Designed miniproteins, single chains, continued (3). Designs and how they scored, part 39

Each design is a single chain, and the fold is of that chain. pLDDT is the mean over its residues in the fold that is shown.

## One batch from the design tools (miniprotein)

Design m9419
Fold by ESMFold2-Fast:
Structure m9419 (fold): chain A 89 residues (1-89)
Amino acid sequence: SEAEELAARAMANLSDAAALADENEETREEMMKLIEEAVKKMKELAEKAEKSTKEEMIKLLQEAEEIAEETLRRVEELAEAARRRREEA
C-alpha cells in the first residue's frame, strides 16, 4: 500500500542518517540532535494518522517521509563537510 511504502522510505532514510551519525564521531552530537527532532515530529504525525481518515493519513505519512528525507540530507551535508575538513587539514 502507499502508506506502507511511505513508512518504509521514512524508516530507510532515518536508518541511513543514524548510520552516518555512528560513523562520524566529530559531528555525531549535531547529527543525533537532528535525528531526534525528526523522530519527535514524525511520532506526532504518526499519532495523528492513527486517528485520521485514510486520505488524511496518507498526507501525514507523506509529511513524515519528507521530514526523514530532509533529515538524511542535512546529516549527509554535515558528514561531507567533516570529510572535507579532514582532507584539507
Scores: mean pLDDT 82

Design m9420
Fold by ESMFold2-Fast:
Structure m9420 (fold): chain A 66 residues (1-66)
Amino acid sequence: MTYLVTFSGDVAKNIGLVLRLIGEPHVEVEPLSENTYKVTYTGPEEEAQALVEELKAEPNVKVEEI
């Protein structure tokens, strides 16, 4: 599964979420800009869905499947 993750608001808050994504097993993160990242998940579908739901719960995070 591949997702486009866009952050709004303070860069300092967003860095914590980016570092968490980089630390996740089976996650590949490619920076497209300072606020936009391409996230590819190659692990189990259930874990990918949980990760996306956690990211969507953040008020300043937009997640789109591509």
Scores: mean pLDDT 76

Design m9422
Fold by ESMFold2-Fast:
Structure m9422 (fold): chain A 72 residues (1-72)
Amino acid sequence: MDEELKLLEKGAEEAIQKGDNKEAARLYTALARIYFEQGDYEKAIEWAQRALELDPNNEEAKKLLEEAKAAL
């Protein structure tokens, strides 16, 4: 699990460096989902917010942010 999370974060950083904000947002959204499923709602919120900074129209990130805040 820890290795998978690090790979997703690294992949997002690489996408940002390449100017692919949509792909970086997708990877941050995947991180948010994993933390949400683990019950870490604070981290799920953090990663979903970062995804929305890169892609404000990311539907999955918006839903995860709303669900994580509700699960506080």
Scores: mean pLDDT 84

Design m9423
Fold by ESMFold2-Fast:
Structure m9423 (fold): chain A 67 residues (1-67)
Amino acid sequence: MVSDLEDLRKTAIDSGRQAEKAGHTDSAKKTLSLVKKGEEYFKKGDFDKARELYNKAIETALKALEP
């Protein structure tokens, strides 16, 4: 469902912001880049790729926050 993708996008952005606050600027930039790519696929109607990119963005931010 499209609203599930919006929830994933919001989570990815929030995770990127958390990485930025923690000083992981490069990981935050990678996360936001993946979010932007996901948004492009979402606009094209490729919801599967959008979901995949948002999940990858979340994973990237979370790995940066691990000690």
Scores: mean pLDDT 81

Design m9424
Fold by ESMFold2-Fast:
Order: structure tokens, then sequence, then C-alpha cells
Structure m9424 (fold): chain A 68 residues (1-68)
């Protein structure tokens, strides 16, 4: 289960890499997580990871955050 703090850190990492589309998807994940919609939040996290991978960005820091 992803915490709100982990989502905020993932947003920061996406923004640092210049991936605004991934950062927006992660912001949507945080909104849904705060609303209690964890299934939709998880889908947005996966979307962000796919967007970063497609853009050629390093997803290792995000994977490390998800590994606890």
Amino acid sequence: MVSPEQLEEMIRLAEEQGDERAAEALRRALEHHKAGDFETAERYVLRAINLMADAGHDISPIVALLAK
C-alpha cells in the first residue's frame, strides 16, 4: 500500500526529471488516495510509471519507494 508521503515523493521525482505528464498522473493518484479510492489511485501510479518508462526516464527511484 502506497502512503500519501510516498506519492508526494514520487511527484517530486517526476517533476525533477521534467516528466509533467507523470507528475500530473501522480497528483491524480494522491487525490484519489485521499478520497479513499485506492484502486483508482493505484491505476494512476501505474500510468505514471509507464509514462516515465516510455519517455526514457529512470524509474528505479520510484520502484525503490514502492518496495518499502
Scores: mean pLDDT 80

Design m9425
Fold by ESMFold2-Fast:
Structure m9425 (fold): chain A 74 residues (1-74)
Amino acid sequence: MEAQREGEKLQAENPELVEKAVELVRKELEELEKEAKKKVEEALAKGDEEKAKEVVEEALRKALELVKKAVEEL
């Protein structure tokens, strides 16, 4: 996953800034996770594993954008 690899690199290079950024956007990250989990469960209930994977990748992209913006604000 592209977003996960980019996120892992950001975490490895700037762990302290990422921790502070995650704290700043914690509520937004929790809402993204909750919404993604609901959509994944709905897709899996229909047997659509491909759509479930797309939902996870989209949520990871949005989470990475939120963390990047928060890091820029710190």
Scores: mean pLDDT 76

Design m9426
Fold by ESMFold2-Fast:
Structure m9426 (fold): chain A 71 residues (1-71)
Amino acid sequence: SEEREKAVKAAAAGILVVAARTELELSKSREALETAIRDAREALRLAEEAGDEKLVRLAREVLEEARRGLE
């Protein structure tokens, strides 16, 4: 069902948000920042597809933090 697909996407987005945050906490290396950006971008895509507004906000927050780290 579409509802089940959305639930799975929301769960995956949540896991990727945690993964991206963990990368940012453990290292500020370029490789870690680039990995966090990739995970956060995928989390944002999945959160938007799931229609989970809270996860969309969290994914955007992590993505912008990781991008700022590359400046």
Scores: mean pLDDT 87

Design m9427
Fold by ESMFold2-Fast:
Structure m9427 (fold): chain A 72 residues (1-72)
Amino acid sequence: SMEEARKKAEEARKLAEEAKKQGLDKAALLFDIAAALYEMAAELYEQGKYEEADILVEQGEIYYKEGLKLIE
């Protein structure tokens, strides 16, 4: 949903900032990419473009999960 995509974008942006503070540049990049994809998905959900939004959420989840592996 739009709300879930916006929440995920916010979480990813927060993780990117935390990773940058720790010098984890690769993790920060992955979270920034995930956040951008979730932000675009939220815009598409708002426009009623659910199929396109779902694709961007799936792509965002891939980058988000890869980022998480680097900070744990």
Scores: mean pLDDT 88

Design m9428
Fold by ESMFold2-Fast:
Structure m9428 (fold): chain A 68 residues (1-68)
Amino acid sequence: MKPSKEQLELEIEVALELMKLSLDPDDEETLKRLLELARELARLAREEGDEELARNAERIVEEVEKRL
């Protein structure tokens, strides 16, 4: 399976926000941005058939929503 440019860009953005969150777990701006990006990544990963990535993105959404 070949990931789209959009999927790769979302994966990178999610990874960067997760890194920021590891330094400041309560940063509301980072949490909101991560929630937006992870939701988009989960949707796109499902559309492209990447079940593992979709599950990981959905898990991030659940963890972030719990903190907001």
Scores: mean pLDDT 81

Design m9429
Fold by ESMFold2-Fast:
Structure m9429 (fold): chain A 95 residues (1-95)
Amino acid sequence: HMLSEKLTPEQRAEVEKLRAEYEKKMDELFNKAKEAISKGDFETAEKYIDELVELGAEYARKLVPYSVVEAMTVLADAFDKAIEIRNLIKKKKEE
């Protein structure tokens, strides 16, 4: 009963690269969404919600051949960030 996935060093390096690329792009989009909300530009902020989800799905698809766990983690992070932006929009509209 082996529960550990055995990745090659090359496959592990690709997972780390994809994770780093995702984190960088996600941080950029998340910050742009927050800036749009701060300016009252809710239409632009809502467009960034779609881009956050699409980014998560893109990197999840790239990670699936290496690790389902890493793919699911990236997808969950993207949905959590999309929900946070949606909640920030709602809160700002109620002010």
Scores: mean pLDDT 84

Design m9430
Fold by ESMFold2-Fast:
Structure m9430 (fold): chain A 90 residues (1-90)
Amino acid sequence: MAKVVREVAILSTAAAILAVAAELEKERGDEETAEASREAAVELLEEAAKLAEKVSPEAAELLRKAAEAMREGNVLEALKLANEAIDVLE
């Protein structure tokens, strides 16, 4: 349990950092780097959801919703959902 919770928290936090980076990169006009950061954040959230499914279906659902929001470019919603998933796992 503890290792999975820790790994999910690390992946979700990394995704949140990349999501913020993507938004700042887009504001600077660095669209290619912003897209790469967003894609990386989606992959991390999807991996976190797979790991979370083993310990908390609720956290896994929040992470899947976060990945979808991130894919759609809704960074703030994705960050909110990822933070809620971490809170559920703590």
Scores: mean pLDDT 80

Design m9431
Fold by ESMFold2-Fast:
Structure m9431 (fold): chain A 79 residues (1-79)
Amino acid sequence: RYEELAERLRAKAEEYRARGDDELAEAYDLLAEAVLALAAGRVDEAARLFGEAARLAAEAEGLDAEAAEAAGRAYALSQ
């Protein structure tokens, strides 16, 4: 379950990196790490990583980075 999701997220990161979208690539790599942290029961670490990933993705897309970071953290803590 989580391992499959992490593999898909890392594949997406490689796609973004290949086309020069380093910021989105970093966001997807952090999402993969967050998912694996949740699988390992490291909820606090997962919350931090989900927040960082959401912030980077929001910044890249011109969205509300603070709201995205808070939402990412909340998602991890609800698991």
Scores: mean pLDDT 79

Design m9432
Fold by ESMFold2-Fast:
Structure m9432 (fold): chain A 82 residues (1-82)
Amino acid sequence: SILKKNDELLSPKVVELAEEAIKALEEGDLDTARAQLQGVIALLKQGGTLPRELAERLLELARETGDPTLIKLAEELLKLLE
């Protein structure tokens, strides 16, 4: 269970990084996208949360790149939201 205080402090940062990862994926900046996806995963493990719709969008875009590392990171991210 995630504490409300952690959601309040971490969730805005998680959303910000996820939106930046979406932009990097759309621009084809795979190195930046990988680093930002890793950052999102780290914050989720610390008790942050992310809307499922943003996680699903990240997976969609990662699949469009065909990069197996990005796809794996996006799938791990979605699994952390369960």
Scores: mean pLDDT 80

Design m9433
Fold by ESMFold2-Fast:
Structure m9433 (fold): chain A 87 residues (1-87)
Amino acid sequence: MEKLKKELIKAAEESLKAAEELLKEALEAAEKGDLKKAKQLAVSAMMNAMAASVSAYLAGDEELEKKALELAKRIRDETEAAIKKAE
């Protein structure tokens, strides 16, 4: 169980980092007016944030799960605002 828990935490941390990087790229794409790319990157960011929350939940890491869910909310709010501003 210890090894599986460590692997799940690592997977959650990697997915969370990917989600943060994809969010940044989505916001940059929206600022450049590339709405199609911004929307695709936003979906990818959300998928990674949700994967991180599931892995953290399975590992029993409530703090990491909460961080992943907060990031998912930020992805939705920030990308929706940026896309509306670019339209």
Scores: mean pLDDT 87

Design m9434
Fold by ESMFold2-Fast:
Structure m9434 (fold): chain A 60 residues (1-60)
Amino acid sequence: KLEKIKKEIEELKKRIKSLKESLERFKELNSHQIDLDTIEEEIKKLEEKIKKLEEEKKKL
């Protein structure tokens, strides 16, 4: 169970990193076609999920 939580956290961290890199790239390009707010919200949701998983990890 603990190993599953660790793997999920690492996958989410990689996803967040990719999204942040994409977000910074789109900001540099001043792209009108990308909804930057939607990407920001997705990042926040993933970060909240990681926080909950880290708390569960501490209980184990």
Scores: mean pLDDT 75

Design m9435
Fold by ESMFold2-Fast:
Structure m9435 (fold): chain A 63 residues (1-63)
Amino acid sequence: LAEARAHEARGDAAWAAGRYKEAARHYAAAVRGFAAALGESHPEVGAVGRRLKAAQDALAAAK
């Protein structure tokens, strides 16, 4: 769980820096960690999953 939260924080930092590919990688790791610890249907998994999708969409829209 602590590792998943660390990935979420690093994803947020990468997102703020405009590093969407790195943000997506960290959010993907956070999703896996939260799903393993809390279950795939947990609200925290959904919240990070939405951030992952946003990072992937931003990456697709970027160069």
Scores: mean pLDDT 79

Design m9436
Fold by ESMFold2-Fast:
Structure m9436 (fold): chain A 64 residues (1-64)
Amino acid sequence: MRYAVIVVGGSEEAQSEVLQRYKARYPEDEIELIRVDNVEEAEELARRLYREEGIRPVIVVVPE
């Protein structure tokens, strides 16, 4: 199954850490990282990916 990790905010380093963490949890699955600017965009993208493309979305909000 494909997983999309949708990251809200954060630095490039924070994004890399999140991606590495999820790849470690799901070694048999394809994991893609997508950055968005706000939670509303993340929720809309997550719903579309899951229902229309069969991708499992995970939303991660990175503080400041």
Scores: mean pLDDT 75

Design m9437
Fold by ESMFold2-Fast:
Structure m9437 (fold): chain A 112 residues (1-112)
Amino acid sequence: SAAEEEARRLLERLRELVRRAEELLKAKDYEGLLATMEEAVATASELLAVAAPHLSEEQRLEAAQLLARIGNLVAEIRDLVARKAPYEEIAKKAEEFIEEARRLIALAEAAL
């Protein structure tokens, strides 16, 4: 269906954004990292809205919790960057973001 095709496009976009975030973290491009993570959260939100009719109630709740977690991690990373925290602290939170985003990707992929 058109909705499934849109969900698959958003899923592929989300995968690309997560990959880009990993590269930007290694490059210590924190401005690029934050912009990419914010786009990833927005893309994940759109993906979940389109995929919602194909998700069970339990899957929708888990997806909403994952979306909230990645959003909170972006805010935490923004604070760390603003106060010039050590790379190791920024990397730890960015890696948590990548892990939670990949969990959301896996959940959406299983529902399609």
Scores: mean pLDDT 90

Design m9438
Fold by ESMFold2-Fast:
Structure m9438 (fold): chain A 68 residues (1-68)
Amino acid sequence: STAARIRALTLEAVERMFAAGASSEQIAALLAEHARLAEEFGADPSISLEELEARMREATRRAIAEAA
């Protein structure tokens, strides 16, 4: 399901943030951004699941870079 895929990407992101030495505050901020992206996807039928996944992965990459 779409919800299960979103959850899996978010869990993967949390694990990567912990590995990068991110603070709890930085992890919470990324979780909030993932939730915002998922909400935007649910509200806008023009956004594909593939585009959502790409945006979630990009947010994770930026968060990891900022945690370093």
Scores: mean pLDDT 87

Design m9439
Fold by ESMFold2-Fast:
Structure m9439 (fold): chain A 68 residues (1-68)
Amino acid sequence: SQEEIARSLYEMVLSLARHLLTERGFSEEQVLARARTIVEWYRRRYPEIPQELFDEVLERVEAAIKAL
């Protein structure tokens, strides 16, 4: 389902962001840029999914990264 794709994308991106911040010494700015790039790549690949779902995923991911 679209909800499952959105959840999986959120979980994958947040997991990667956490790894980059805590284990690889990336800055918050670098991690946010990478998260945006990944979400935009999936937005292009799944044109059948409403744009607002990707906007919601990106908003949630950015908020979660900033709270780390």
Scores: mean pLDDT 84

Design m9440
Fold by ESMFold2-Fast:
Structure m9440 (fold): chain A 67 residues (1-67)
Amino acid sequence: SALDLMKALVAHELGVSMEALDEAVRLIEEGRYEEAVEVLVRAGGPSLSREEAEGGVKALVTGMEED
């Protein structure tokens, strides 16, 4: 699915776990976008910027909308 491809891409680019991506997707489904960004920031550690995490959330939203 498009979502599975976006999850794999975001995991690779941001260095975050699939478990963190699944939690972010759940929060996005609930309309909780800022909390989804925070999940990716925490999972990515101090080298990951908020802007990169926001990009990850946008990629996940795109995958969800294409499925």
Scores: mean pLDDT 84

Design m9442
Fold by ESMFold2-Fast:
Structure m9442 (fold): chain A 68 residues (1-68)
Amino acid sequence: SMEEFFKKVEEIIEEMKKKSEGKSKEEVQRLYAEALKKIGELADEYKASEEEINKAVRMALEAAREML
């Protein structure tokens, strides 16, 4: 479901935030790339639409901006 997809996206973002705490900018950028890869794999699993993928990517980007 779309609700379950976004719940798992939020879990990926929270793990990214947790792992990024006290890390260098370079490591945060690496963790952001890892989160995007996981979101892409999750989108394939849930057959997410382009709109749903764009929303998930925006959520991750907004979180990463606050850490950088």
Scores: mean pLDDT 86

Design m9443
Fold by ESMFold2-Fast:
Structure m9443 (fold): chain A 85 residues (1-85)
Amino acid sequence: MMSKEELEEEGERLEKFGERLEKQGDYLRAGSAYENAGDYYYAAGNYEKAAELYEKAAELFERAGDLERARELREKAEKLRKLAE
């Protein structure tokens, strides 16, 4: 099983991949990359960072026209922020 540190490292790799896709205007793939990054930080127990990444993914899915996925990710982010507080 991946360690907490390994999970966060993989999350960071996916964040950087998402940033590149966002700069290229590929909002759908960028959103997916940020969502996956959030999942890794969630698995690592870093709920604050996971919530931040889900919020970023939601913005990108909204830009891509996937309004339902954006809504689901915002709800997920809000739930995680409450767990982190």
Scores: mean pLDDT 87

Design m9444
Fold by ESMFold2-Fast:
Structure m9444 (fold): chain A 55 residues (1-55)
Amino acid sequence: GPVPRGTSEDPIKRIAETLRAIGDALDAGLEKAKEAKAAGDEEAAREAIREGIVG
């Protein structure tokens, strides 16, 4: 189908790659938070999530 006006393939690709990298970092933080939560350490879980968001 036609590409929406005001967009192009290159910017969309770059945005998608950046979002994917951010998603991977967030997933890593979430896994760490899951482990901490399973151990009953809610403070470590919150810190892991914050770390994943910040990078």
Scores: mean pLDDT 72

Design m9445
Fold by ESMFold2-Fast:
Structure m9445 (fold): chain A 60 residues (1-60)
Amino acid sequence: MAEELHSLDFDELVELMGKLDPEEQAVVSVQWSRRLDPEEARRLIERMAAVGREAARALG
């Protein structure tokens, strides 16, 4: 699993996150941050935050 996550583009990682429950997303985010390069981790976190803000905005 760690090797699979490390070989994915961050866009694909964000897509996988969208399919998980919020609690599972939090756990996976911590694990990915631990395994990614600092710059990749930052980009992934920013992208996930943007997706989360859009989802929250749509719900109201």
Scores: mean pLDDT 63

Design m9446
Fold by ESMFold2-Fast:
Formats: structure tokens, sequence, C-alpha cells
Structure m9446 (fold): chain A 76 residues (1-76)
């Protein structure tokens, strides 16, 4: 499912962040967000998909900060 694929990508992003590879983490997060937006379009939730697309880069940066925080917490 899309949800399982998004979860996998986000877990991989946390692992990339643990390794210090923030560019890879950002790429994995962007892929996960793009999959989520496509799922909204497939469900006919077009206004939500458009809003998510417009805020995509902010969502990527917010998710990257969360992944970094999770990586630090799991390393402790």
Amino acid sequence: SVAEEVDRLMEEAVEAAKAGDLEKARELIREAIELGIEALREEGRLEEAKEAEENKEKAVEDALEMAKAKAEAEAA
C-alpha cells in the first residue's frame, strides 16, 4: 500500500540522517511526500493534493527536522 511505502521511505530517511547523509534523507522524504500527494489525487481529494503540492518544500524541510530529531533520540 502507499501508506506502507511512505512508512518505509520515512524509516530509510531516519537511517540516512543517523548516517549524516542529510541529502539522501531529504530525497527519501520528498519521495514519500510525493507518493502521499499522488494518493490524495487518486482518492479524488484534489484540493488537499493541490495544497500539499504548494507546501511540498516546507513539508520536506519540516519532516527532515523531525527525522533528525528522531535519529538523535534513537542514537541516545
Scores: mean pLDDT 84

Design m9447
Fold by ESMFold2-Fast:
Structure m9447 (fold): chain A 79 residues (1-79)
Amino acid sequence: SSEEEAKLEKLFKEYDFDGDGKLDKREFLAFVIDANEKGYNFTEDEIVELFKKFDKDGDGTLDFDEFKDLLKDLGLLDK
């Protein structure tokens, strides 16, 4: 939905510290750390494999669409 996409855009921009429209590994790790502090239990293997799987550019960054797909795989989108 448009509300879901707006929420995801806000989340993406919150962790896009450089404002370049992509999340590098550092920015994504900051997101994971914050989520784990809120009671999520992501494993390192899951995070590494999902980041690598959705990094379609191969440049070590996630664009907005790749970030959305990764969050869906993690079950972080509201039902």
Scores: mean pLDDT 73

Design m9448
Fold by ESMFold2-Fast:
Structure m9448 (fold): chain A 55 residues (1-55)
Amino acid sequence: PSEEQLKEAAEKVGISVETARQAIELALKEGASKAAEKLGVSVKTVRLILLLTGV
């Protein structure tokens, strides 16, 4: 995703851009559930970021 798409997705979900970036990286590596556990956010939050960024 572009930096702009990442920023918009993070703002819509209510997390920081850095957390959104980490959520995408971890979800692609280990899956959405593991990313959520490691970042202390809900699985729904991770899935929504992936959807909004087109990942």
Scores: mean pLDDT 81

Design m9450
Fold by ESMFold2-Fast:
Structure m9450 (fold): chain A 90 residues (1-90)
Amino acid sequence: STKEAQLVTALAILGAGLYFEGELEEDPEKSRALFEASRLVNEAARALAEGDYERAAELLYEAARVLEEAGVDPSLVEGVRELAEEAREL
């Protein structure tokens, strides 16, 4: 499915972006959460590529939770949750 390939690409870009933000983040708790979310998003991309949409969605919801608990930008948290919903609906 082209939609699966598009989501895998979107997750790879998001994972890289979260890692980059983690490197620039001055708050150590937020930086840690950004690196952890990057790891979870990359695991979700692998799960999605393997056809495990439920696992991909779970990993993305976990990434959003980690970011939310650390007080990361609510718009970023919501974006990750939206990708989790898209993965579940494949």
Scores: mean pLDDT 89

Design m9451
Fold by ESMFold2-Fast:
Structure m9451 (fold): chain A 102 residues (1-102)
Amino acid sequence: MFSEEELKLMEEVIELAEEIYRLFQQDPRATPEELADVRAALDTLRIVFEAAKRGEISKETAIAVAESVVDHLEALAQRYDNPEALELARKMREIVEKLKAL
């Protein structure tokens, strides 16, 4: 079962991911296909975090999915040359590393 600190970090990861998605929606370089892929990845992350909270999957599995999502968002932010999204993706990576260390 997750601690209150772990649950807070999980919420912060989701909030940062949603903020990055909002920035991508406003970026004219983002394609509809890329936005759909990001939305699917974020929805999967939410499902995986909720499953982990219920004890249906391991913390390690949930973190691996979060790391994959961060990598995807960071790569898109770099490709779009979007410095605000890139900064948020780096912050998201820091929160995932904190969650991993607990």
Scores: mean pLDDT 88

Design m9452
Fold by ESMFold2-Fast:
Structure m9452 (fold): chain A 68 residues (1-68)
Amino acid sequence: MKKITGGSAADVPSLREAQRAGANAAGATAKEKLEANPDSSLDEQAKISQEAVRIGQEVMEEERRRLE
């Protein structure tokens, strides 16, 4: 079963806020890049998605540190 301690950490307000900021940043980045390249190939779209995820993770980690 999922560890409640791990889940509870995600339920901490500061962590939830950081996760939302990261997810929003990733989504915004992906949309921006895809809109800039509407003719992007499948492999380019996958690369954009991967970069968006990395950016989102960086934003989440930075927000987590700032909320500390």
Scores: mean pLDDT 71

Design m9453
Fold by ESMFold2-Fast:
Structure m9453 (fold): chain A 65 residues (1-65)
Amino acid sequence: GLEELRKKVEELKKKYPELSELLDEFLEAVEQGNWERAERLGVRIAILDPEAGKELGEVFKKLIE
């Protein structure tokens, strides 16, 4: 659920400090149910670092089930 996403965001912020602001904004958008903002931020994360985007996407898939 959302707890798993928060944990993954914190893990990714440690691995990719340059993405920390975008990761925080992504989590905020998801928590607010702002799917348009979340999609835009997720795309930006994946463009900047495909591995970070992949790891984030795996947890996000489980959240939307």
Scores: mean pLDDT 82

Design m9454
Fold by ESMFold2-Fast:
Structure m9454 (fold): chain A 79 residues (1-79)
Amino acid sequence: MSEEELEAETLLALADIYDGLADVFEKQGRKDEAIELYKKAIELYEEARKLATRSGNVELAKQAEERIKEAKDKLEKLK
């Protein structure tokens, strides 16, 4: 595993944590906090996708792309 691949996996995992926390806050009616957490998750997913692409990990890049799409869809529903 390259440094870029390891970093991409770490960022994807961290983004998943923020995305999950945003889902919890959304369910609690804490919209503003959910929005900020979804934004953080999207930023981390986008960074993970770039690093995954750079390292040639097509599967990881596709996972990040799908997560970005899902998080953006959730964010749009809150606006």
Scores: mean pLDDT 86

Design m9455
Fold by ESMFold2-Fast:
Structure m9455 (fold): chain A 98 residues (1-98)
Amino acid sequence: SVKLSNLTATNTSSTSVSVSFNLTIPAGTTVTIEVKAYDLKTGELVSETSTTIASGQTSATVTLSGLTPGKTYRIVVKAYDAATGELQDITHTTVTME
């Protein structure tokens, strides 16, 4: 099965974070990764990105921007089977902007 692990979110500026994680992907599987930042106080989706990762890749890093200094965000990473659209795994963390 597809597995996400070692999720980290690190400030790269006052308005951006680098989101890094490891993946275990079965041979022959391609996954679509969605990375979303929600304002922890309001629940508003404020930034998102997606990427496609094939089996054989064990880590990925994406950047989210447009964040507000001093706010705390929930970072949610979802892995979908690219062929079926089926959710395979979900992980989350929090980051507070400088």
Scores: mean pLDDT 86

